Designed miniproteins, single chains, continued (4). Designs and how they scored, part 42

Each design is a single chain, and the fold is of that chain. pLDDT is the mean over its residues in the fold that is shown.

## One batch from the design tools (miniprotein)

Design m13530
Fold by ESMFold2-Fast:
Order: structure tokens, then sequence, then C-alpha cells
Structure m13530 (fold): chain A 79 residues (1-79)
């Protein structure tokens, strides 16, 4: 799915972040992917929104934020 592709891309981009920020974003992306695989779009969207807030608060790259925002948009379209 396009949302899954953007979540995977956000996770890959997050590998360049400092360790604490990377681990927080990867944890939330992982939870979003698990929810998406179970068809729980509402739960996936909640985790993606938390990942966006975490990324912004910790100064993560715009590439990470852009992929997370596109994933959130795609998940919202399915609700």
Amino acid sequence: SEARDHLVAAGRAALAEPEDTRNRILGLVGRALDALDEGDYERALEHVRRAIETARENGASQEVIDHLEEAARLLEERL
C-alpha cells in the first residue's frame, strides 16, 4: 500500500537521526505498520500522528516528516 511505502521510507530516513530520536520514531512507525497490517487504520493513524509530533519536537529531517505526513493523509482517506 502507498501508506505502508511511506511509513517504510520514513523509517529508513529516520536511520540518519540521533539515536534517541531514531528509536522513538522507529518504535512509532513499527506500531503504525503493525496496525496497518491488521487493517486498523484508525490506530495506524494515531501512531503516525504521534510520530509526526515526535519528529517535529526533536528536529528530525524534513524527509522523515514529509513521509509521515503523506502516510497520515493516505490513512485518513481510508477512514
Scores: mean pLDDT 90

Design m13531
Fold by ESMFold2-Fast:
Structure m13531 (fold): chain A 71 residues (1-71)
Amino acid sequence: MKVVLETPKGKKIEVEAKNEEGAKKLEEISKALKEGDFERAERLAVELVVRGLISEEDAKKIGEAIKIAQE
């Protein structure tokens, strides 16, 4: 299940969830990023990695986007 995340700077990141629960959490990350709630976005990304709902590579993409958006 493919979810597109957009950073405040307009960068689009494509992330693939292993199931519907992962896709729902990725949509929550997308909302948090749009709202500038980077702490929430980072927390949700960590949960997805710990639960194995996204790949480590995709989690790294999310983390990098959050870090760049915070700078």
Scores: mean pLDDT 78

Design m13532
Fold by ESMFold2-Fast:
Structure m13532 (fold): chain A 63 residues (1-63)
Amino acid sequence: EIEKLKKKIEELKKKIKELKEEYKKYKAKEDDREALAKAIAAELSIIGLEFEIEELEEKLKKL
């Protein structure tokens, strides 16, 4: 149970790291509207995953 939560948190952290690299890459293309849209999409995905990690860490803390 605890190990499952830890594994899930680590997987989500890995996904956030990948999305942060994508965000950085697209954000650097200041004159590209398509890249800006992808940067915004990555930012929203990061926020969602960070919220999910917070919920899982809260569950882990209360176990």
Scores: mean pLDDT 80

Design m13533
Fold by ESMFold2-Fast:
Structure m13533 (fold): chain A 86 residues (1-86)
Amino acid sequence: SAAERVVEAVKKLMEKYKLPEKVRGSTALNIIAEAFQEVFGVPPEVAIKAAREAGLDPSKLYTKEEILEVARRAAEILVERGLAPR
């Protein structure tokens, strides 16, 4: 599924950038945007908007698990809007 592909890409990017267990939402937004661009060619601004709609606040701290949940929800939003393939 689209959500599974994006979650896997986000995991790989978190490992590539050696992210700590907790990161600011602004960092998480950039990682999620890169994952959507790599997997589906979605523009970063579209992915960022979807992640924010999924509840990600750029000023708050998030665990890796919380970032993966936001990425899944953002993928569901974009699929529902026809902006990402199923």
Scores: mean pLDDT 85

Design m13534
Fold by ESMFold2-Fast:
Structure m13534 (fold): chain A 110 residues (1-110)
Amino acid sequence: MSAEELLKEGKKLFEQGKYEEAKELYEEALKIDPNNADAWTNLGEVYAMLGKDEEAKEYYEKALKIDPNNADAWLNLGGVYAAEGDLEKALEYQQKALELREEKKRKEEE
């Protein structure tokens, strides 16, 4: 299975609430392509759903080091900070995600 196919199947499992199975597929995708920012973001989402906020932050930060324009990683990192009560940082990261989504929309109009 390709990294892309593993991510697709992992997302399917995540949507079904099968977080541990989704985690396994995302980890396998990262063994094939360790520079896949979406895979790191998806792995962070699994850890957040499992209540492992510190690991979730590390994976979102790793995604952002690979692709600082990954809007989902910014949004999800903001969500973790909101859950921890850091509302200023949550707002900052959520605004960054919105800006990136607006920039993508503008680029698609080119």
Scores: mean pLDDT 84

Design m13535
Fold by ESMFold2-Fast:
Structure m13535 (fold): chain A 85 residues (1-85)
Amino acid sequence: MKEELLEEALRLAAEGEKAFQAGNYEEAAKLYSKAAELAIEALGEASPLAAAILDGLAKALEAAGNLEEAKEARERAEEALAAGA
């Protein structure tokens, strides 16, 4: 159900934020990536929540040194925010 997907997405995003604050950037990226997939499935790609999670993913990937993937995540976050507005 969409509601369960949303709840799981928020839980994973919160875990990703904790991992990021702890300096575990690769783990944060994995958690944010899964959270983004679930948020997109629940709400669609054009949603402010998906945009926020994708922004978190981009920051985690950039901090981990995965610059190409970080750029892709940032572009997706910008598109999601623009389409959701």
Scores: mean pLDDT 83

Design m13536
Fold by ESMFold2-Fast:
Structure m13536 (fold): chain A 80 residues (1-80)
Amino acid sequence: EKEKENLKKEVERLKIALDRAVQLAASPDPLFRALGVRELEEIAKRAEELAKQFKSLGYNDIAKEAEDIARRAREAVAAA
């Protein structure tokens, strides 16, 4: 229970971080753009690790959500 709730909270935090990092990566300021891209790469890595963990635990619904976060983060890096 506690582990599952903590993991769900981390996924929610990654969603918020993703939205912010996407905004930074789209910034006209090259320093903010670089910071956003770096943050997006870290978000993608964490989301991929969480998705693997959720799948191993049978939490397929939240695993798909983590996979979506990772995919969106990688797409944003490619677009930057």
Scores: mean pLDDT 83

Design m13537
Fold by ESMFold2-Fast:
Structure m13537 (fold): chain A 69 residues (1-69)
Amino acid sequence: VSLEQYIAEQAIEIIEEKGRPLTVEELAEEIEKRTGLPKEVVIPILKKMDLDGDGLVTLEDARAFLASL
């Protein structure tokens, strides 16, 4: 399993649990708490999911990114 796939799956779980879109920063903090992956590793991948560049990752963004892998 790729790191990008793993982070995308974590992002989907977190967004579904919260019931709302999260910022790249919020998602990075939550993924770090849950997985121990440093934010410096997570943030570049989350930014790839945020295709609009608005700093907000929706469930649709994360699912589309995962499907593109």
Scores: mean pLDDT 81

Design m13538
Fold by ESMFold2-Fast:
Structure m13538 (fold): chain A 75 residues (1-75)
Amino acid sequence: MKEDEEKLKKIEELVDEAIEYLRKSTNPQEAIAKIDELIEEVKKLLDELTSPEAQRKGLAYLFVLEALRVEAELS
């Protein structure tokens, strides 16, 4: 559980970073590239989650990042 909790906290931090970057970025291509990097990091952390509850929470965060990527593409 502690390892999953630490990984979920890292995933939350990466999602928060993506939200702030997109909100403050004036360059859509840079925002997309940054979000793609963060999605890759979240996917790596998601693969390391062992509990079904943690995996579901991790997937929810991944969906948020994918939505932010679409928003960046539209800007």
Scores: mean pLDDT 82

Design m13539
Fold by ESMFold2-Fast:
Structure m13539 (fold): chain A 75 residues (1-75)
Amino acid sequence: SEEEVKEMAEKLIKDIREVLETLDLSEETRKELEELIKKAEEVKNSKELSVEEKKEKLKELTGEALKILREEVER
């Protein structure tokens, strides 16, 4: 549902914001995570994407966030 999509997007945005507030991240990593927040907002607010497409994109963005954080901690 659209409600479920909104909850997924808002949770992802909140989780990324908490990471940005809590962790001492490189400027590169910080910018990458801020870009993911923007993308999640765009997916949430899209009038062109179906619910299924929005859920898939939010899953992809979650995977990207995890990859970015993994790469940061492995530096």
Scores: mean pLDDT 83

Design m13540
Fold by ESMFold2-Fast:
Structure m13540 (fold): chain A 86 residues (1-86)
Amino acid sequence: MVVKLIVEGANPGAALRAIGAGVEAELHGGKLKVITEGDTVTAIVEGANEKGLKAVRDAARGLEAGGGELKIEEKGDEVIYTVKAP
C-alpha cells in the first residue's frame, strides 16, 4: 500500500506536520519520499504498517481541523490525502 499526503499552500507548520507524519510512517516499516515544489509539500510512503498509515491519516485530519480543505482519493492500493492549507 502507498499513502500520499499532499499539502498545497503549506506554511512551515503544515510542512513540518506532513514531513513528521511521513517520518513516523517510515519508522513503522514504510519508505518515505518527500517532494517540495514551491509551497506544495508531498510525502509519499510505501509499505507502512497500520500505525504508519494512521500517522499520515491523523496528520491530514489535523490539518483539516486547523482550517484546511481535505480531499481523500483511493486508487487501487494507493490512498491520497490532499490538503489545501488554511
Scores: mean pLDDT 83

Design m13542
Fold by ESMFold2-Fast:
Structure m13542 (fold): chain A 65 residues (1-65)
Amino acid sequence: MKAKIDEQIEKQVEKIQKELGLSDEQKARVRQALQTSYDVNGLESEEDLQRVANVIIRALKSKPE
């Protein structure tokens, strides 16, 4: 169910925040990016969300252009 995915998204957001020391604004943007990936790509598995979270972490560390 979507509610379970929302909980998983929240857990990934918290992990990213702890790893990178994100501000509340950055945390909100990360949450929105994960939610958008779920809505746009039809991601339904925890593993897919984890993959997207890893991409976001890498992007935030390496200044994506």
Scores: mean pLDDT 70

Design m13543
Fold by ESMFold2-Fast:
Structure m13543 (fold): chain A 60 residues (1-60)
Amino acid sequence: MSLISDEEVEATLYLMQAVLAEKAGDYKTAAEYWRKASELLSGPEGERFRKLADELEKKA
């Protein structure tokens, strides 16, 4: 059990949705969730997820 902020919980849910969408071949939806997670995690991880979202949008 991890004590984390509500924003981190929400970001984790977005990450799960992004991974599921990517596995389903829905790269557009995956990119949207990666971007939403990046906005909640403004920092090194947020920048990384933002880049991943941009790459997936180009693939979609």
Scores: mean pLDDT 76

Design m13544
Fold by ESMFold2-Fast:
Structure m13544 (fold): chain A 80 residues (1-80)
Amino acid sequence: MEELRKKLEEADKAMQEAASKGDFDKVNELAVERLKLADEMGLSPEELAREIARVLDYIGQAFDVEIEKLKKLREELEKL
């Protein structure tokens, strides 16, 4: 149990870093790993819902960064 908790904490830290950089692919990969760890830990429905919500927050953050990159690319293409 303690080892799984440590892995979950490490995944959270990695997701924070990836999300801040807009690395959607890495956030998605870590999200799958994190949810698998939560399942292995046998979390209650309430605890699992909180984990899912946190994962979605990181995905949203990374996606917002990616959307801004795509908006800038579209603006540059429209100038051609």
Scores: mean pLDDT 77

Design m13545
Fold by ESMFold2-Fast:
Structure m13545 (fold): chain A 70 residues (1-70)
Amino acid sequence: MEAEERRREEDIEEATRLSLAGEKNPELAKRLEEYRKEVMEEMRKTSDKEDILRLTGEAIRLIGEAFFTG
């Protein structure tokens, strides 16, 4: 239950951030969403906790960079 609840909260936060970015920059929001889908599909292929954490970290970092750069 804990892992499931934490993932739900993170998903909600990510969706909220993408929504806010989409309001300002719909092109960037679309690109980030596509990248997120690719990362999620790679995560689906591996069950390694470390790989999941690494991919999640990369996705968050890219979102941060895109949000800062425009």
Scores: mean pLDDT 62

Design m13546
Fold by ESMFold2-Fast:
Structure m13546 (fold): chain A 56 residues (1-56)
Amino acid sequence: MEAEKHALEAGIAQGRGDYEKAAEHFRKMAEIARKQGKDVLAEAFERGAEYYRKQA
C-alpha cells in the first residue's frame, strides 16, 4: 500500500542519513492521511517531515 511503502522508504532513507529523502516520504504520508480525512495523523507526519528537513 502507498502509505506503507512511504513509511518503509522513509526508514531506509533515515538509516542511510538521507534526511532530505526521509522528509519527502513523510510529506507523502501526510498527503495520503489528509486524503483519508485523518488530519491529526497528517499533522504528525508533517511534523516528522519538518524534523528531518532540519536535519538535512
Scores: mean pLDDT 78

Design m13547
Fold by ESMFold2-Fast:
Structure m13547 (fold): chain A 74 residues (1-74)
Amino acid sequence: SLEEQLEEMIKKATELGKELRDAIENGSKEEVIKKAEEVVKTMREMAEELGTEEAELYARIVEHEGEKIKKEVE
């Protein structure tokens, strides 16, 4: 179902987000940028595979947050 597919995206974003948070707290600026890009790319790939408007919207939200994080560490 759409609900189950979005749940899997959210679960994956949460796991990758934990890695990004660890990089923000303990890593280098370069590591933060790489982890932010990893989350964005993974969400984009999942949205393309699912092909739904809801998945695309979720991927865009993650992309916006990733860009914000990159600006904060620049």
Scores: mean pLDDT 83

Design m13548
Fold by ESMFold2-Fast:
Structure m13548 (fold): chain A 56 residues (1-56)
Amino acid sequence: SESSARAIARLGGREAGLSEEEIERVVARVLETLDTVKDPSKLGEFVKGVVDEVLA
């Protein structure tokens, strides 16, 4: 789950054109709040929200 979350976060950040530093911030944020994501199907949606936060 954690390795999958890291992979999805990195992929999402790369697809959004984030820098490597910004991608690591997305990864850290996703991992900090991973326990709040009870439904695995919502993980991609959650990662997108974090990417959008970093871009704002």
Scores: mean pLDDT 75

Design m13549
Fold by ESMFold2-Fast:
Structure m13549 (fold): chain A 74 residues (1-74)
Amino acid sequence: RREEAAEAFRDAVLRGETPQPLVGVAVAYIASGSSRVFELGGRALASQDPEEKERLAEEIAEIVRTEVEFNPLV
């Protein structure tokens, strides 16, 4: 489900990994539901502060969880 995509995105951001095809698709899918997720993701990837990255990644995960609860068909 979307929660797994949020966890994968969070892990990639925290590790500074280059987006893989599957991760890229998951990110695009999440961002399609919320421009806020896209914005937070960009900030997290640009940031070199590990605490800020963790905070932003958690915010992204929370937004995705909220969207899944509202849009179960997605």
Scores: mean pLDDT 56

Design m13550
Fold by ESMFold2-Fast:
Structure m13550 (fold): chain A 74 residues (1-74)
Amino acid sequence: LSKEEIEKKVREIYELLKEGRIEEANKLLAELSSQLSEKERNIVMRGYLRVRRYLDEGRIDEAERVMEETIEEL
């Protein structure tokens, strides 16, 4: 996958999480993770867990920041 394709999928996962569509977000995350290197997968998984925590707390701005930081690390 290109960096742009990974970014697109990360943003799609984030939007699904923001909408509370957790099962669909997890499906896309699993699909994406299967196509990533170990390093990229670790970055994405760490970002996913942090985004989930902030969204569960209603901290949308912090969740968006973590998503952008995750993309920047890729």
Scores: mean pLDDT 86

Design m13551
Fold by ESMFold2-Fast:
Structure m13551 (fold): chain A 73 residues (1-73)
Amino acid sequence: ELEKKREEARELLRQHYESGDGNAFARLAALLDEILPPEEAREVRRKVHQALTEGRLDEAERIIDEAFERAKE
């Protein structure tokens, strides 16, 4: 179930990166809010947005991967 959410997050990252779909990023933000405490979710969301605006999809994916590893506890 956590792995399924991670796959969804990566798909949403790809959609936003390829098409500039703000809807995809909003859905990703909601997904992060489900798996992380509010403070961590805000931090991860900010870093992912920054990486994507800089065209760094690989870095955004790493940030997401680290967030999901953190969520596993």
Scores: mean pLDDT 80

Design m13552
Fold by ESMFold2-Fast:
Structure m13552 (fold): chain A 66 residues (1-66)
Amino acid sequence: EEEIKKIEEKAIEKAKKMNEKEREELIKKARELGFDEDVIERAEKGDLDAVTLLLLFIELEEEYPK
């Protein structure tokens, strides 16, 4: 619970600091991994919450691959 919130805070900070190229790469990776298209479309529009969700998804895939 507390651990998840800490990961969320970290992802929000990363999302805010990401440049255009980093966001494009994040979106591309999320699509390759089959993430939800609704969230990907929102992230493409610059929705910070959606970008944060993609970061969390990728972070969890890397830290907890199974």
Scores: mean pLDDT 73

Design m13553
Fold by ESMFold2-Fast:
Structure m13553 (fold): chain A 65 residues (1-65)
Amino acid sequence: SEENRKLIREAAEAAKAGDYERTAELVRQLAPGDPQAIEAVVNMVATIAGLPDEVKERILELARA
């Protein structure tokens, strides 16, 4: 969907800017209540934004809170 594409782009931009709390919030909005979907979305955002594993893990922890 167009909304999901927009949210993924916004999450990647937030991650590139170092705003991991906002990235996690957008990830939760994309995958509400589904831990496996949250992990998949975080992996997608990390790939798009070129994030190291340490940053990906931090976003994943915040998104699963």
Scores: mean pLDDT 83

Design m13554
Fold by ESMFold2-Fast:
Structure m13554 (fold): chain A 75 residues (1-75)
Amino acid sequence: SKEEQAKELTERAKEALKKAKELFEKGDYETAIAIAELGIEGLESFKKKYGELSPEMEEILKELKELKEKAKKAL
């Protein structure tokens, strides 16, 4: 269902954000960007399919995009 897919995607996106933040703190900017991009793609694909993201998903997407831009500037 949409609700089950949203729950699983939200948990995966939260783990991607956590991992990307840890990689950023270690100075592994290229891998942090790659993990952030995977999370962004997953959330944007869900939005395209269902027309909306939950508020929690929107916040995760925002943080992933901000982390990606910070990592790109650090390269």
Scores: mean pLDDT 88

Design m13555
Fold by ESMFold2-Fast:
Formats: structure tokens, C-alpha cells, sequence
Structure m13555 (fold): chain A 61 residues (1-61)
């Protein structure tokens, strides 16, 4: 479902961020927000997802 796709995209975004691939992290992160929002995730959940991706990319820098 959309939630599973969103969570899978978020996991890929965090993984890409930690690997130092900021462009892939941004693309997967954007997809995760779209799928999670369509699945009915609240603003706090979407903000937390974005923060996790940013933290992963910052750790790689």
C-alpha cells in the first residue's frame, strides 16, 4: 500500500544520505513524503521523516 511504499522510500532516502548520495536521498525523501501524505500521515510524521533524511545526509558530510 501507499504507507509501505512511503516507508520503503524513506528507508532508501536515509540509506542514500548515510552513503553520501545527497541527490538520491533528496529524490527518495520527496517520494516518501508524497506516499506517506497520501496514506494519511500527519504533519508531525512528515516533518520527522524529513528530519531523518537531513540528519543522515549531514552525518555523511
Amino acid sequence: GLRERGEAALARAVEAGRAGDAEAAQRWGTLSVIYLAEAGADDATLAAAGARVREATREAA
Scores: mean pLDDT 82

Design m13556
Fold by ESMFold2-Fast:
Structure m13556 (fold): chain A 78 residues (1-78)
Amino acid sequence: MAMEEARRLLEEAAELLVRAYEAKLAGDEAEAAALAARAGELAKRAEELSEDLEEFRKWAEEQMAKAGERIAALAAAA
């Protein structure tokens, strides 16, 4: 189902964004940039596959909130 695939891609994109931030904190700017770029491509593909844009937006907001919280925790610990 396209919405389940879109959700999976959004979850992968959010995880890659957290990993990109961890790489940036470790000083690996090249890996951070590559991970962020891949996250962007996965998020774009998820939107293209979405049959319900309102449901997609809700999931995107949830995934961004979770990723943002994890990133904020990493930033506060640094």
Scores: mean pLDDT 80

Design m13557
Fold by ESMFold2-Fast:
Structure m13557 (fold): chain A 56 residues (1-56)
Amino acid sequence: ALEDLAKERGVSKEEVEEALKEVLKEETDPYNKKLIELILNSDKSLEEILDSLERP
């Protein structure tokens, strides 16, 4: 997930991680908070994280 986002945005993995941590501090939407937490704390791909989060 972090590596995929870094590649897509043309920045380092570390920069994406730091940016997401800052966004998480200000995020109020519960869905977005869970998504960001999963991206930061999981070694899974973005697709796997989204699939896990959308489980009804």
Scores: mean pLDDT 73

Design m13558
Fold by ESMFold2-Fast:
Structure m13558 (fold): chain A 97 residues (1-97)
Amino acid sequence: SEEEFQRELDAAVYELSIATYLQIAYNKLPEEFRKEVEKLSPEERDIKLLEYIAQRDPELARKVAEDLENLAKILEGVDPEKAQRYRRLAEAAREAV
């Protein structure tokens, strides 16, 4: 259905946006912090990158948290495990601000 395609498009746009912000944050990390995050699990790494964004740009961190919350809502009925992960990332981003 058109509604299903729109939902999938919205999810993809949020996922790409979030991935882009996290990649930019990773690229801006000092070498010391980059070495630390490389040793972490993917979820723990994303949390540390969100904390770094919050330290540099609190307004961007709030926007990324909102995007994560919206993505989690879209995925709740489709992929509950992935939705729960995005909720944890959103909580971490909000706590870091």
Scores: mean pLDDT 87

Design m13559
Fold by ESMFold2-Fast:
Structure m13559 (fold): chain A 87 residues (1-87)
Amino acid sequence: SKEELIEEARRLLREARELMREGKYREAAELALRAIQLLLRAAEDKKVILRAIGGILRVIGLMLEGKYREAAEEGIRVAEELLRELE
């Protein structure tokens, strides 16, 4: 259900923030990316869908460059924006 996807995304986002505090940026970025993917599956509004896709592409781009801290920060930011729009 959409509710389950949103709640799982919230859980992943909380864990990503904890990993950020520990300096585990790659793991934080991976969890944030997973949260965005779940929120994309919950989205029905075209603007929300496009924001999620844009966020996924930016996070992946940063990860491919080895910029894991920036990837995690961007991923967490995008996931939080999507959660606000879906709630």
Scores: mean pLDDT 90

Design m13560
Fold by ESMFold2-Fast:
Structure m13560 (fold): chain A 70 residues (1-70)
Amino acid sequence: MKLTGEEVVKLLKEIFKKRGAEFNPEDYGIKDEDDESLKNAIKNIEKTYNLPVTGVADEELKKYLEELAK
């Protein structure tokens, strides 16, 4: 099961809010859901958190982001 771009943005907003910061999709180059900009943002997130760099919003990424949002 893959995350939609909307779900990825929602989780990132929750993570940033928990840290007292604002998440702006434009800061990650996200202009439209499920486009190359989103894929590149996912790769950047994967690199930042030492996850396998796939660029795919899969179930493992979803689980990881949900844990960060808690």
Scores: mean pLDDT 69

Design m13561
Fold by ESMFold2-Fast:
Structure m13561 (fold): chain A 80 residues (1-80)
Amino acid sequence: SEVEKFEQLAKLYGVLYTVYRIERDVLYTLRTKSKSEAIEFLEKTIKVLEELLQRVTDPEAKAALQFAIDDLKKRLEILK
């Protein structure tokens, strides 16, 4: 149904917005917080994204979440 299609799009957009917001907050944290606080924030955020990844079924949402997880893990390795 059209309603089901719009619900799927709304879920995808919600995930994409969440990824955007998290990346924004990561950049803010890296600019304004100490190294130890930034590491803690990144580690906690990666866990939240990994939990969200387990709950989404849409392939595009999964790809966006995986991209964000990989990006944050790379930032964490550089920061350590």
Scores: mean pLDDT 82

Design m13563
Fold by ESMFold2-Fast:
Structure m13563 (fold): chain A 84 residues (1-84)
Amino acid sequence: MKKKQEEIEKLREEIRKLAREYRDTFLSMVDDPELREAMQAEFDRALAAGKEASIALTLAYLFGDRERAQRIRDLAIKIEELKK
């Protein structure tokens, strides 16, 4: 079994959940419908490119959620250690 790959995917999914929650909250604050649609497309592209940690961390800092930002960072570090 590829236990290392399974653990990486599990950790990535935890970050993706946080990224989607922050994305939805952020988009709900965008007053311009055209800008909201463009930003939604950029978030979808970034998530498809495996940038979930970058999205989640950026938005956590933007919302002042320092504790969640640290948790996201810790998860991302653990993923990189598992890739070695």
Scores: mean pLDDT 81

Design m13564
Fold by ESMFold2-Fast:
Structure m13564 (fold): chain A 58 residues (1-58)
Amino acid sequence: DKVEEMIKNGESVEKILELLSTVHVPGISRESLLEQFRKLYENGESMQEILDRVKQRF
């Protein structure tokens, strides 16, 4: 999983969130998905927690 490699390699939060937002979710735009992930991060969730949420939804 490219996202897990990026987290492991210490890639920037913005790059990780951008990659996560490329997941196609019916009825949700990429911009809306990116905004949701950004808000989760700003609310104190780790990149791993956000990734786990994405995996649980798909």
Scores: mean pLDDT 71

Design m13565
Fold by ESMFold2-Fast:
Structure m13565 (fold): chain A 94 residues (1-94)
Amino acid sequence: MTPEQIAQEIADGRRALLGLLRDLKEMLEAGTVTPQQAANKLTAAFLIAVSLENLGDPLAPKVIELLRKAGQAVDAGDVETALKYLDEAIKLLE
């Protein structure tokens, strides 16, 4: 890939990830998502973040760690902690 193609794929991936995380945050705040649905969305977000890491995105390792912590909080039923880690990931991608 050219440097321009890599930069575009990182930009597109970050935009997709940001949109997914914002959507998940809104659903968790509204109580409209089950723990399983939240876990499925976090898995999708994790796969995008890993793709970004493979492209050399310097933010990706931190985003991956925040998504892992959000997933652990969801599995524990701790929505407030999950929202905290989602907010941190969203701020990194903005």
Scores: mean pLDDT 87

Design m13566
Fold by ESMFold2-Fast:
Structure m13566 (fold): chain A 87 residues (1-87)
Amino acid sequence: EAEKLLKKGEEYYKQGKYEEAKEYYEKALEIAKKEGNEELEARALEGLGRVYKAMGDPRAEEYYKKALEIEVEIGVRELEEAVAKTF
């Protein structure tokens, strides 16, 4: 469900329909948090950051920072696993 909402948000964002994009990204964020899906949560936060940035809203930075924190944690875990498995 969250994945489908993210795709709808992205579709509206690409069309310049920022209010609609925001609504779908917010719904995706709520579901991702409920499901404990960090990847989808970070993607929804990035989507909101992009929407707020396009609208000239300074809240964009807060959403990007939240997404970055989650993505860094995921990326570090993935790189640690890759290094441990390869070397």
Scores: mean pLDDT 81

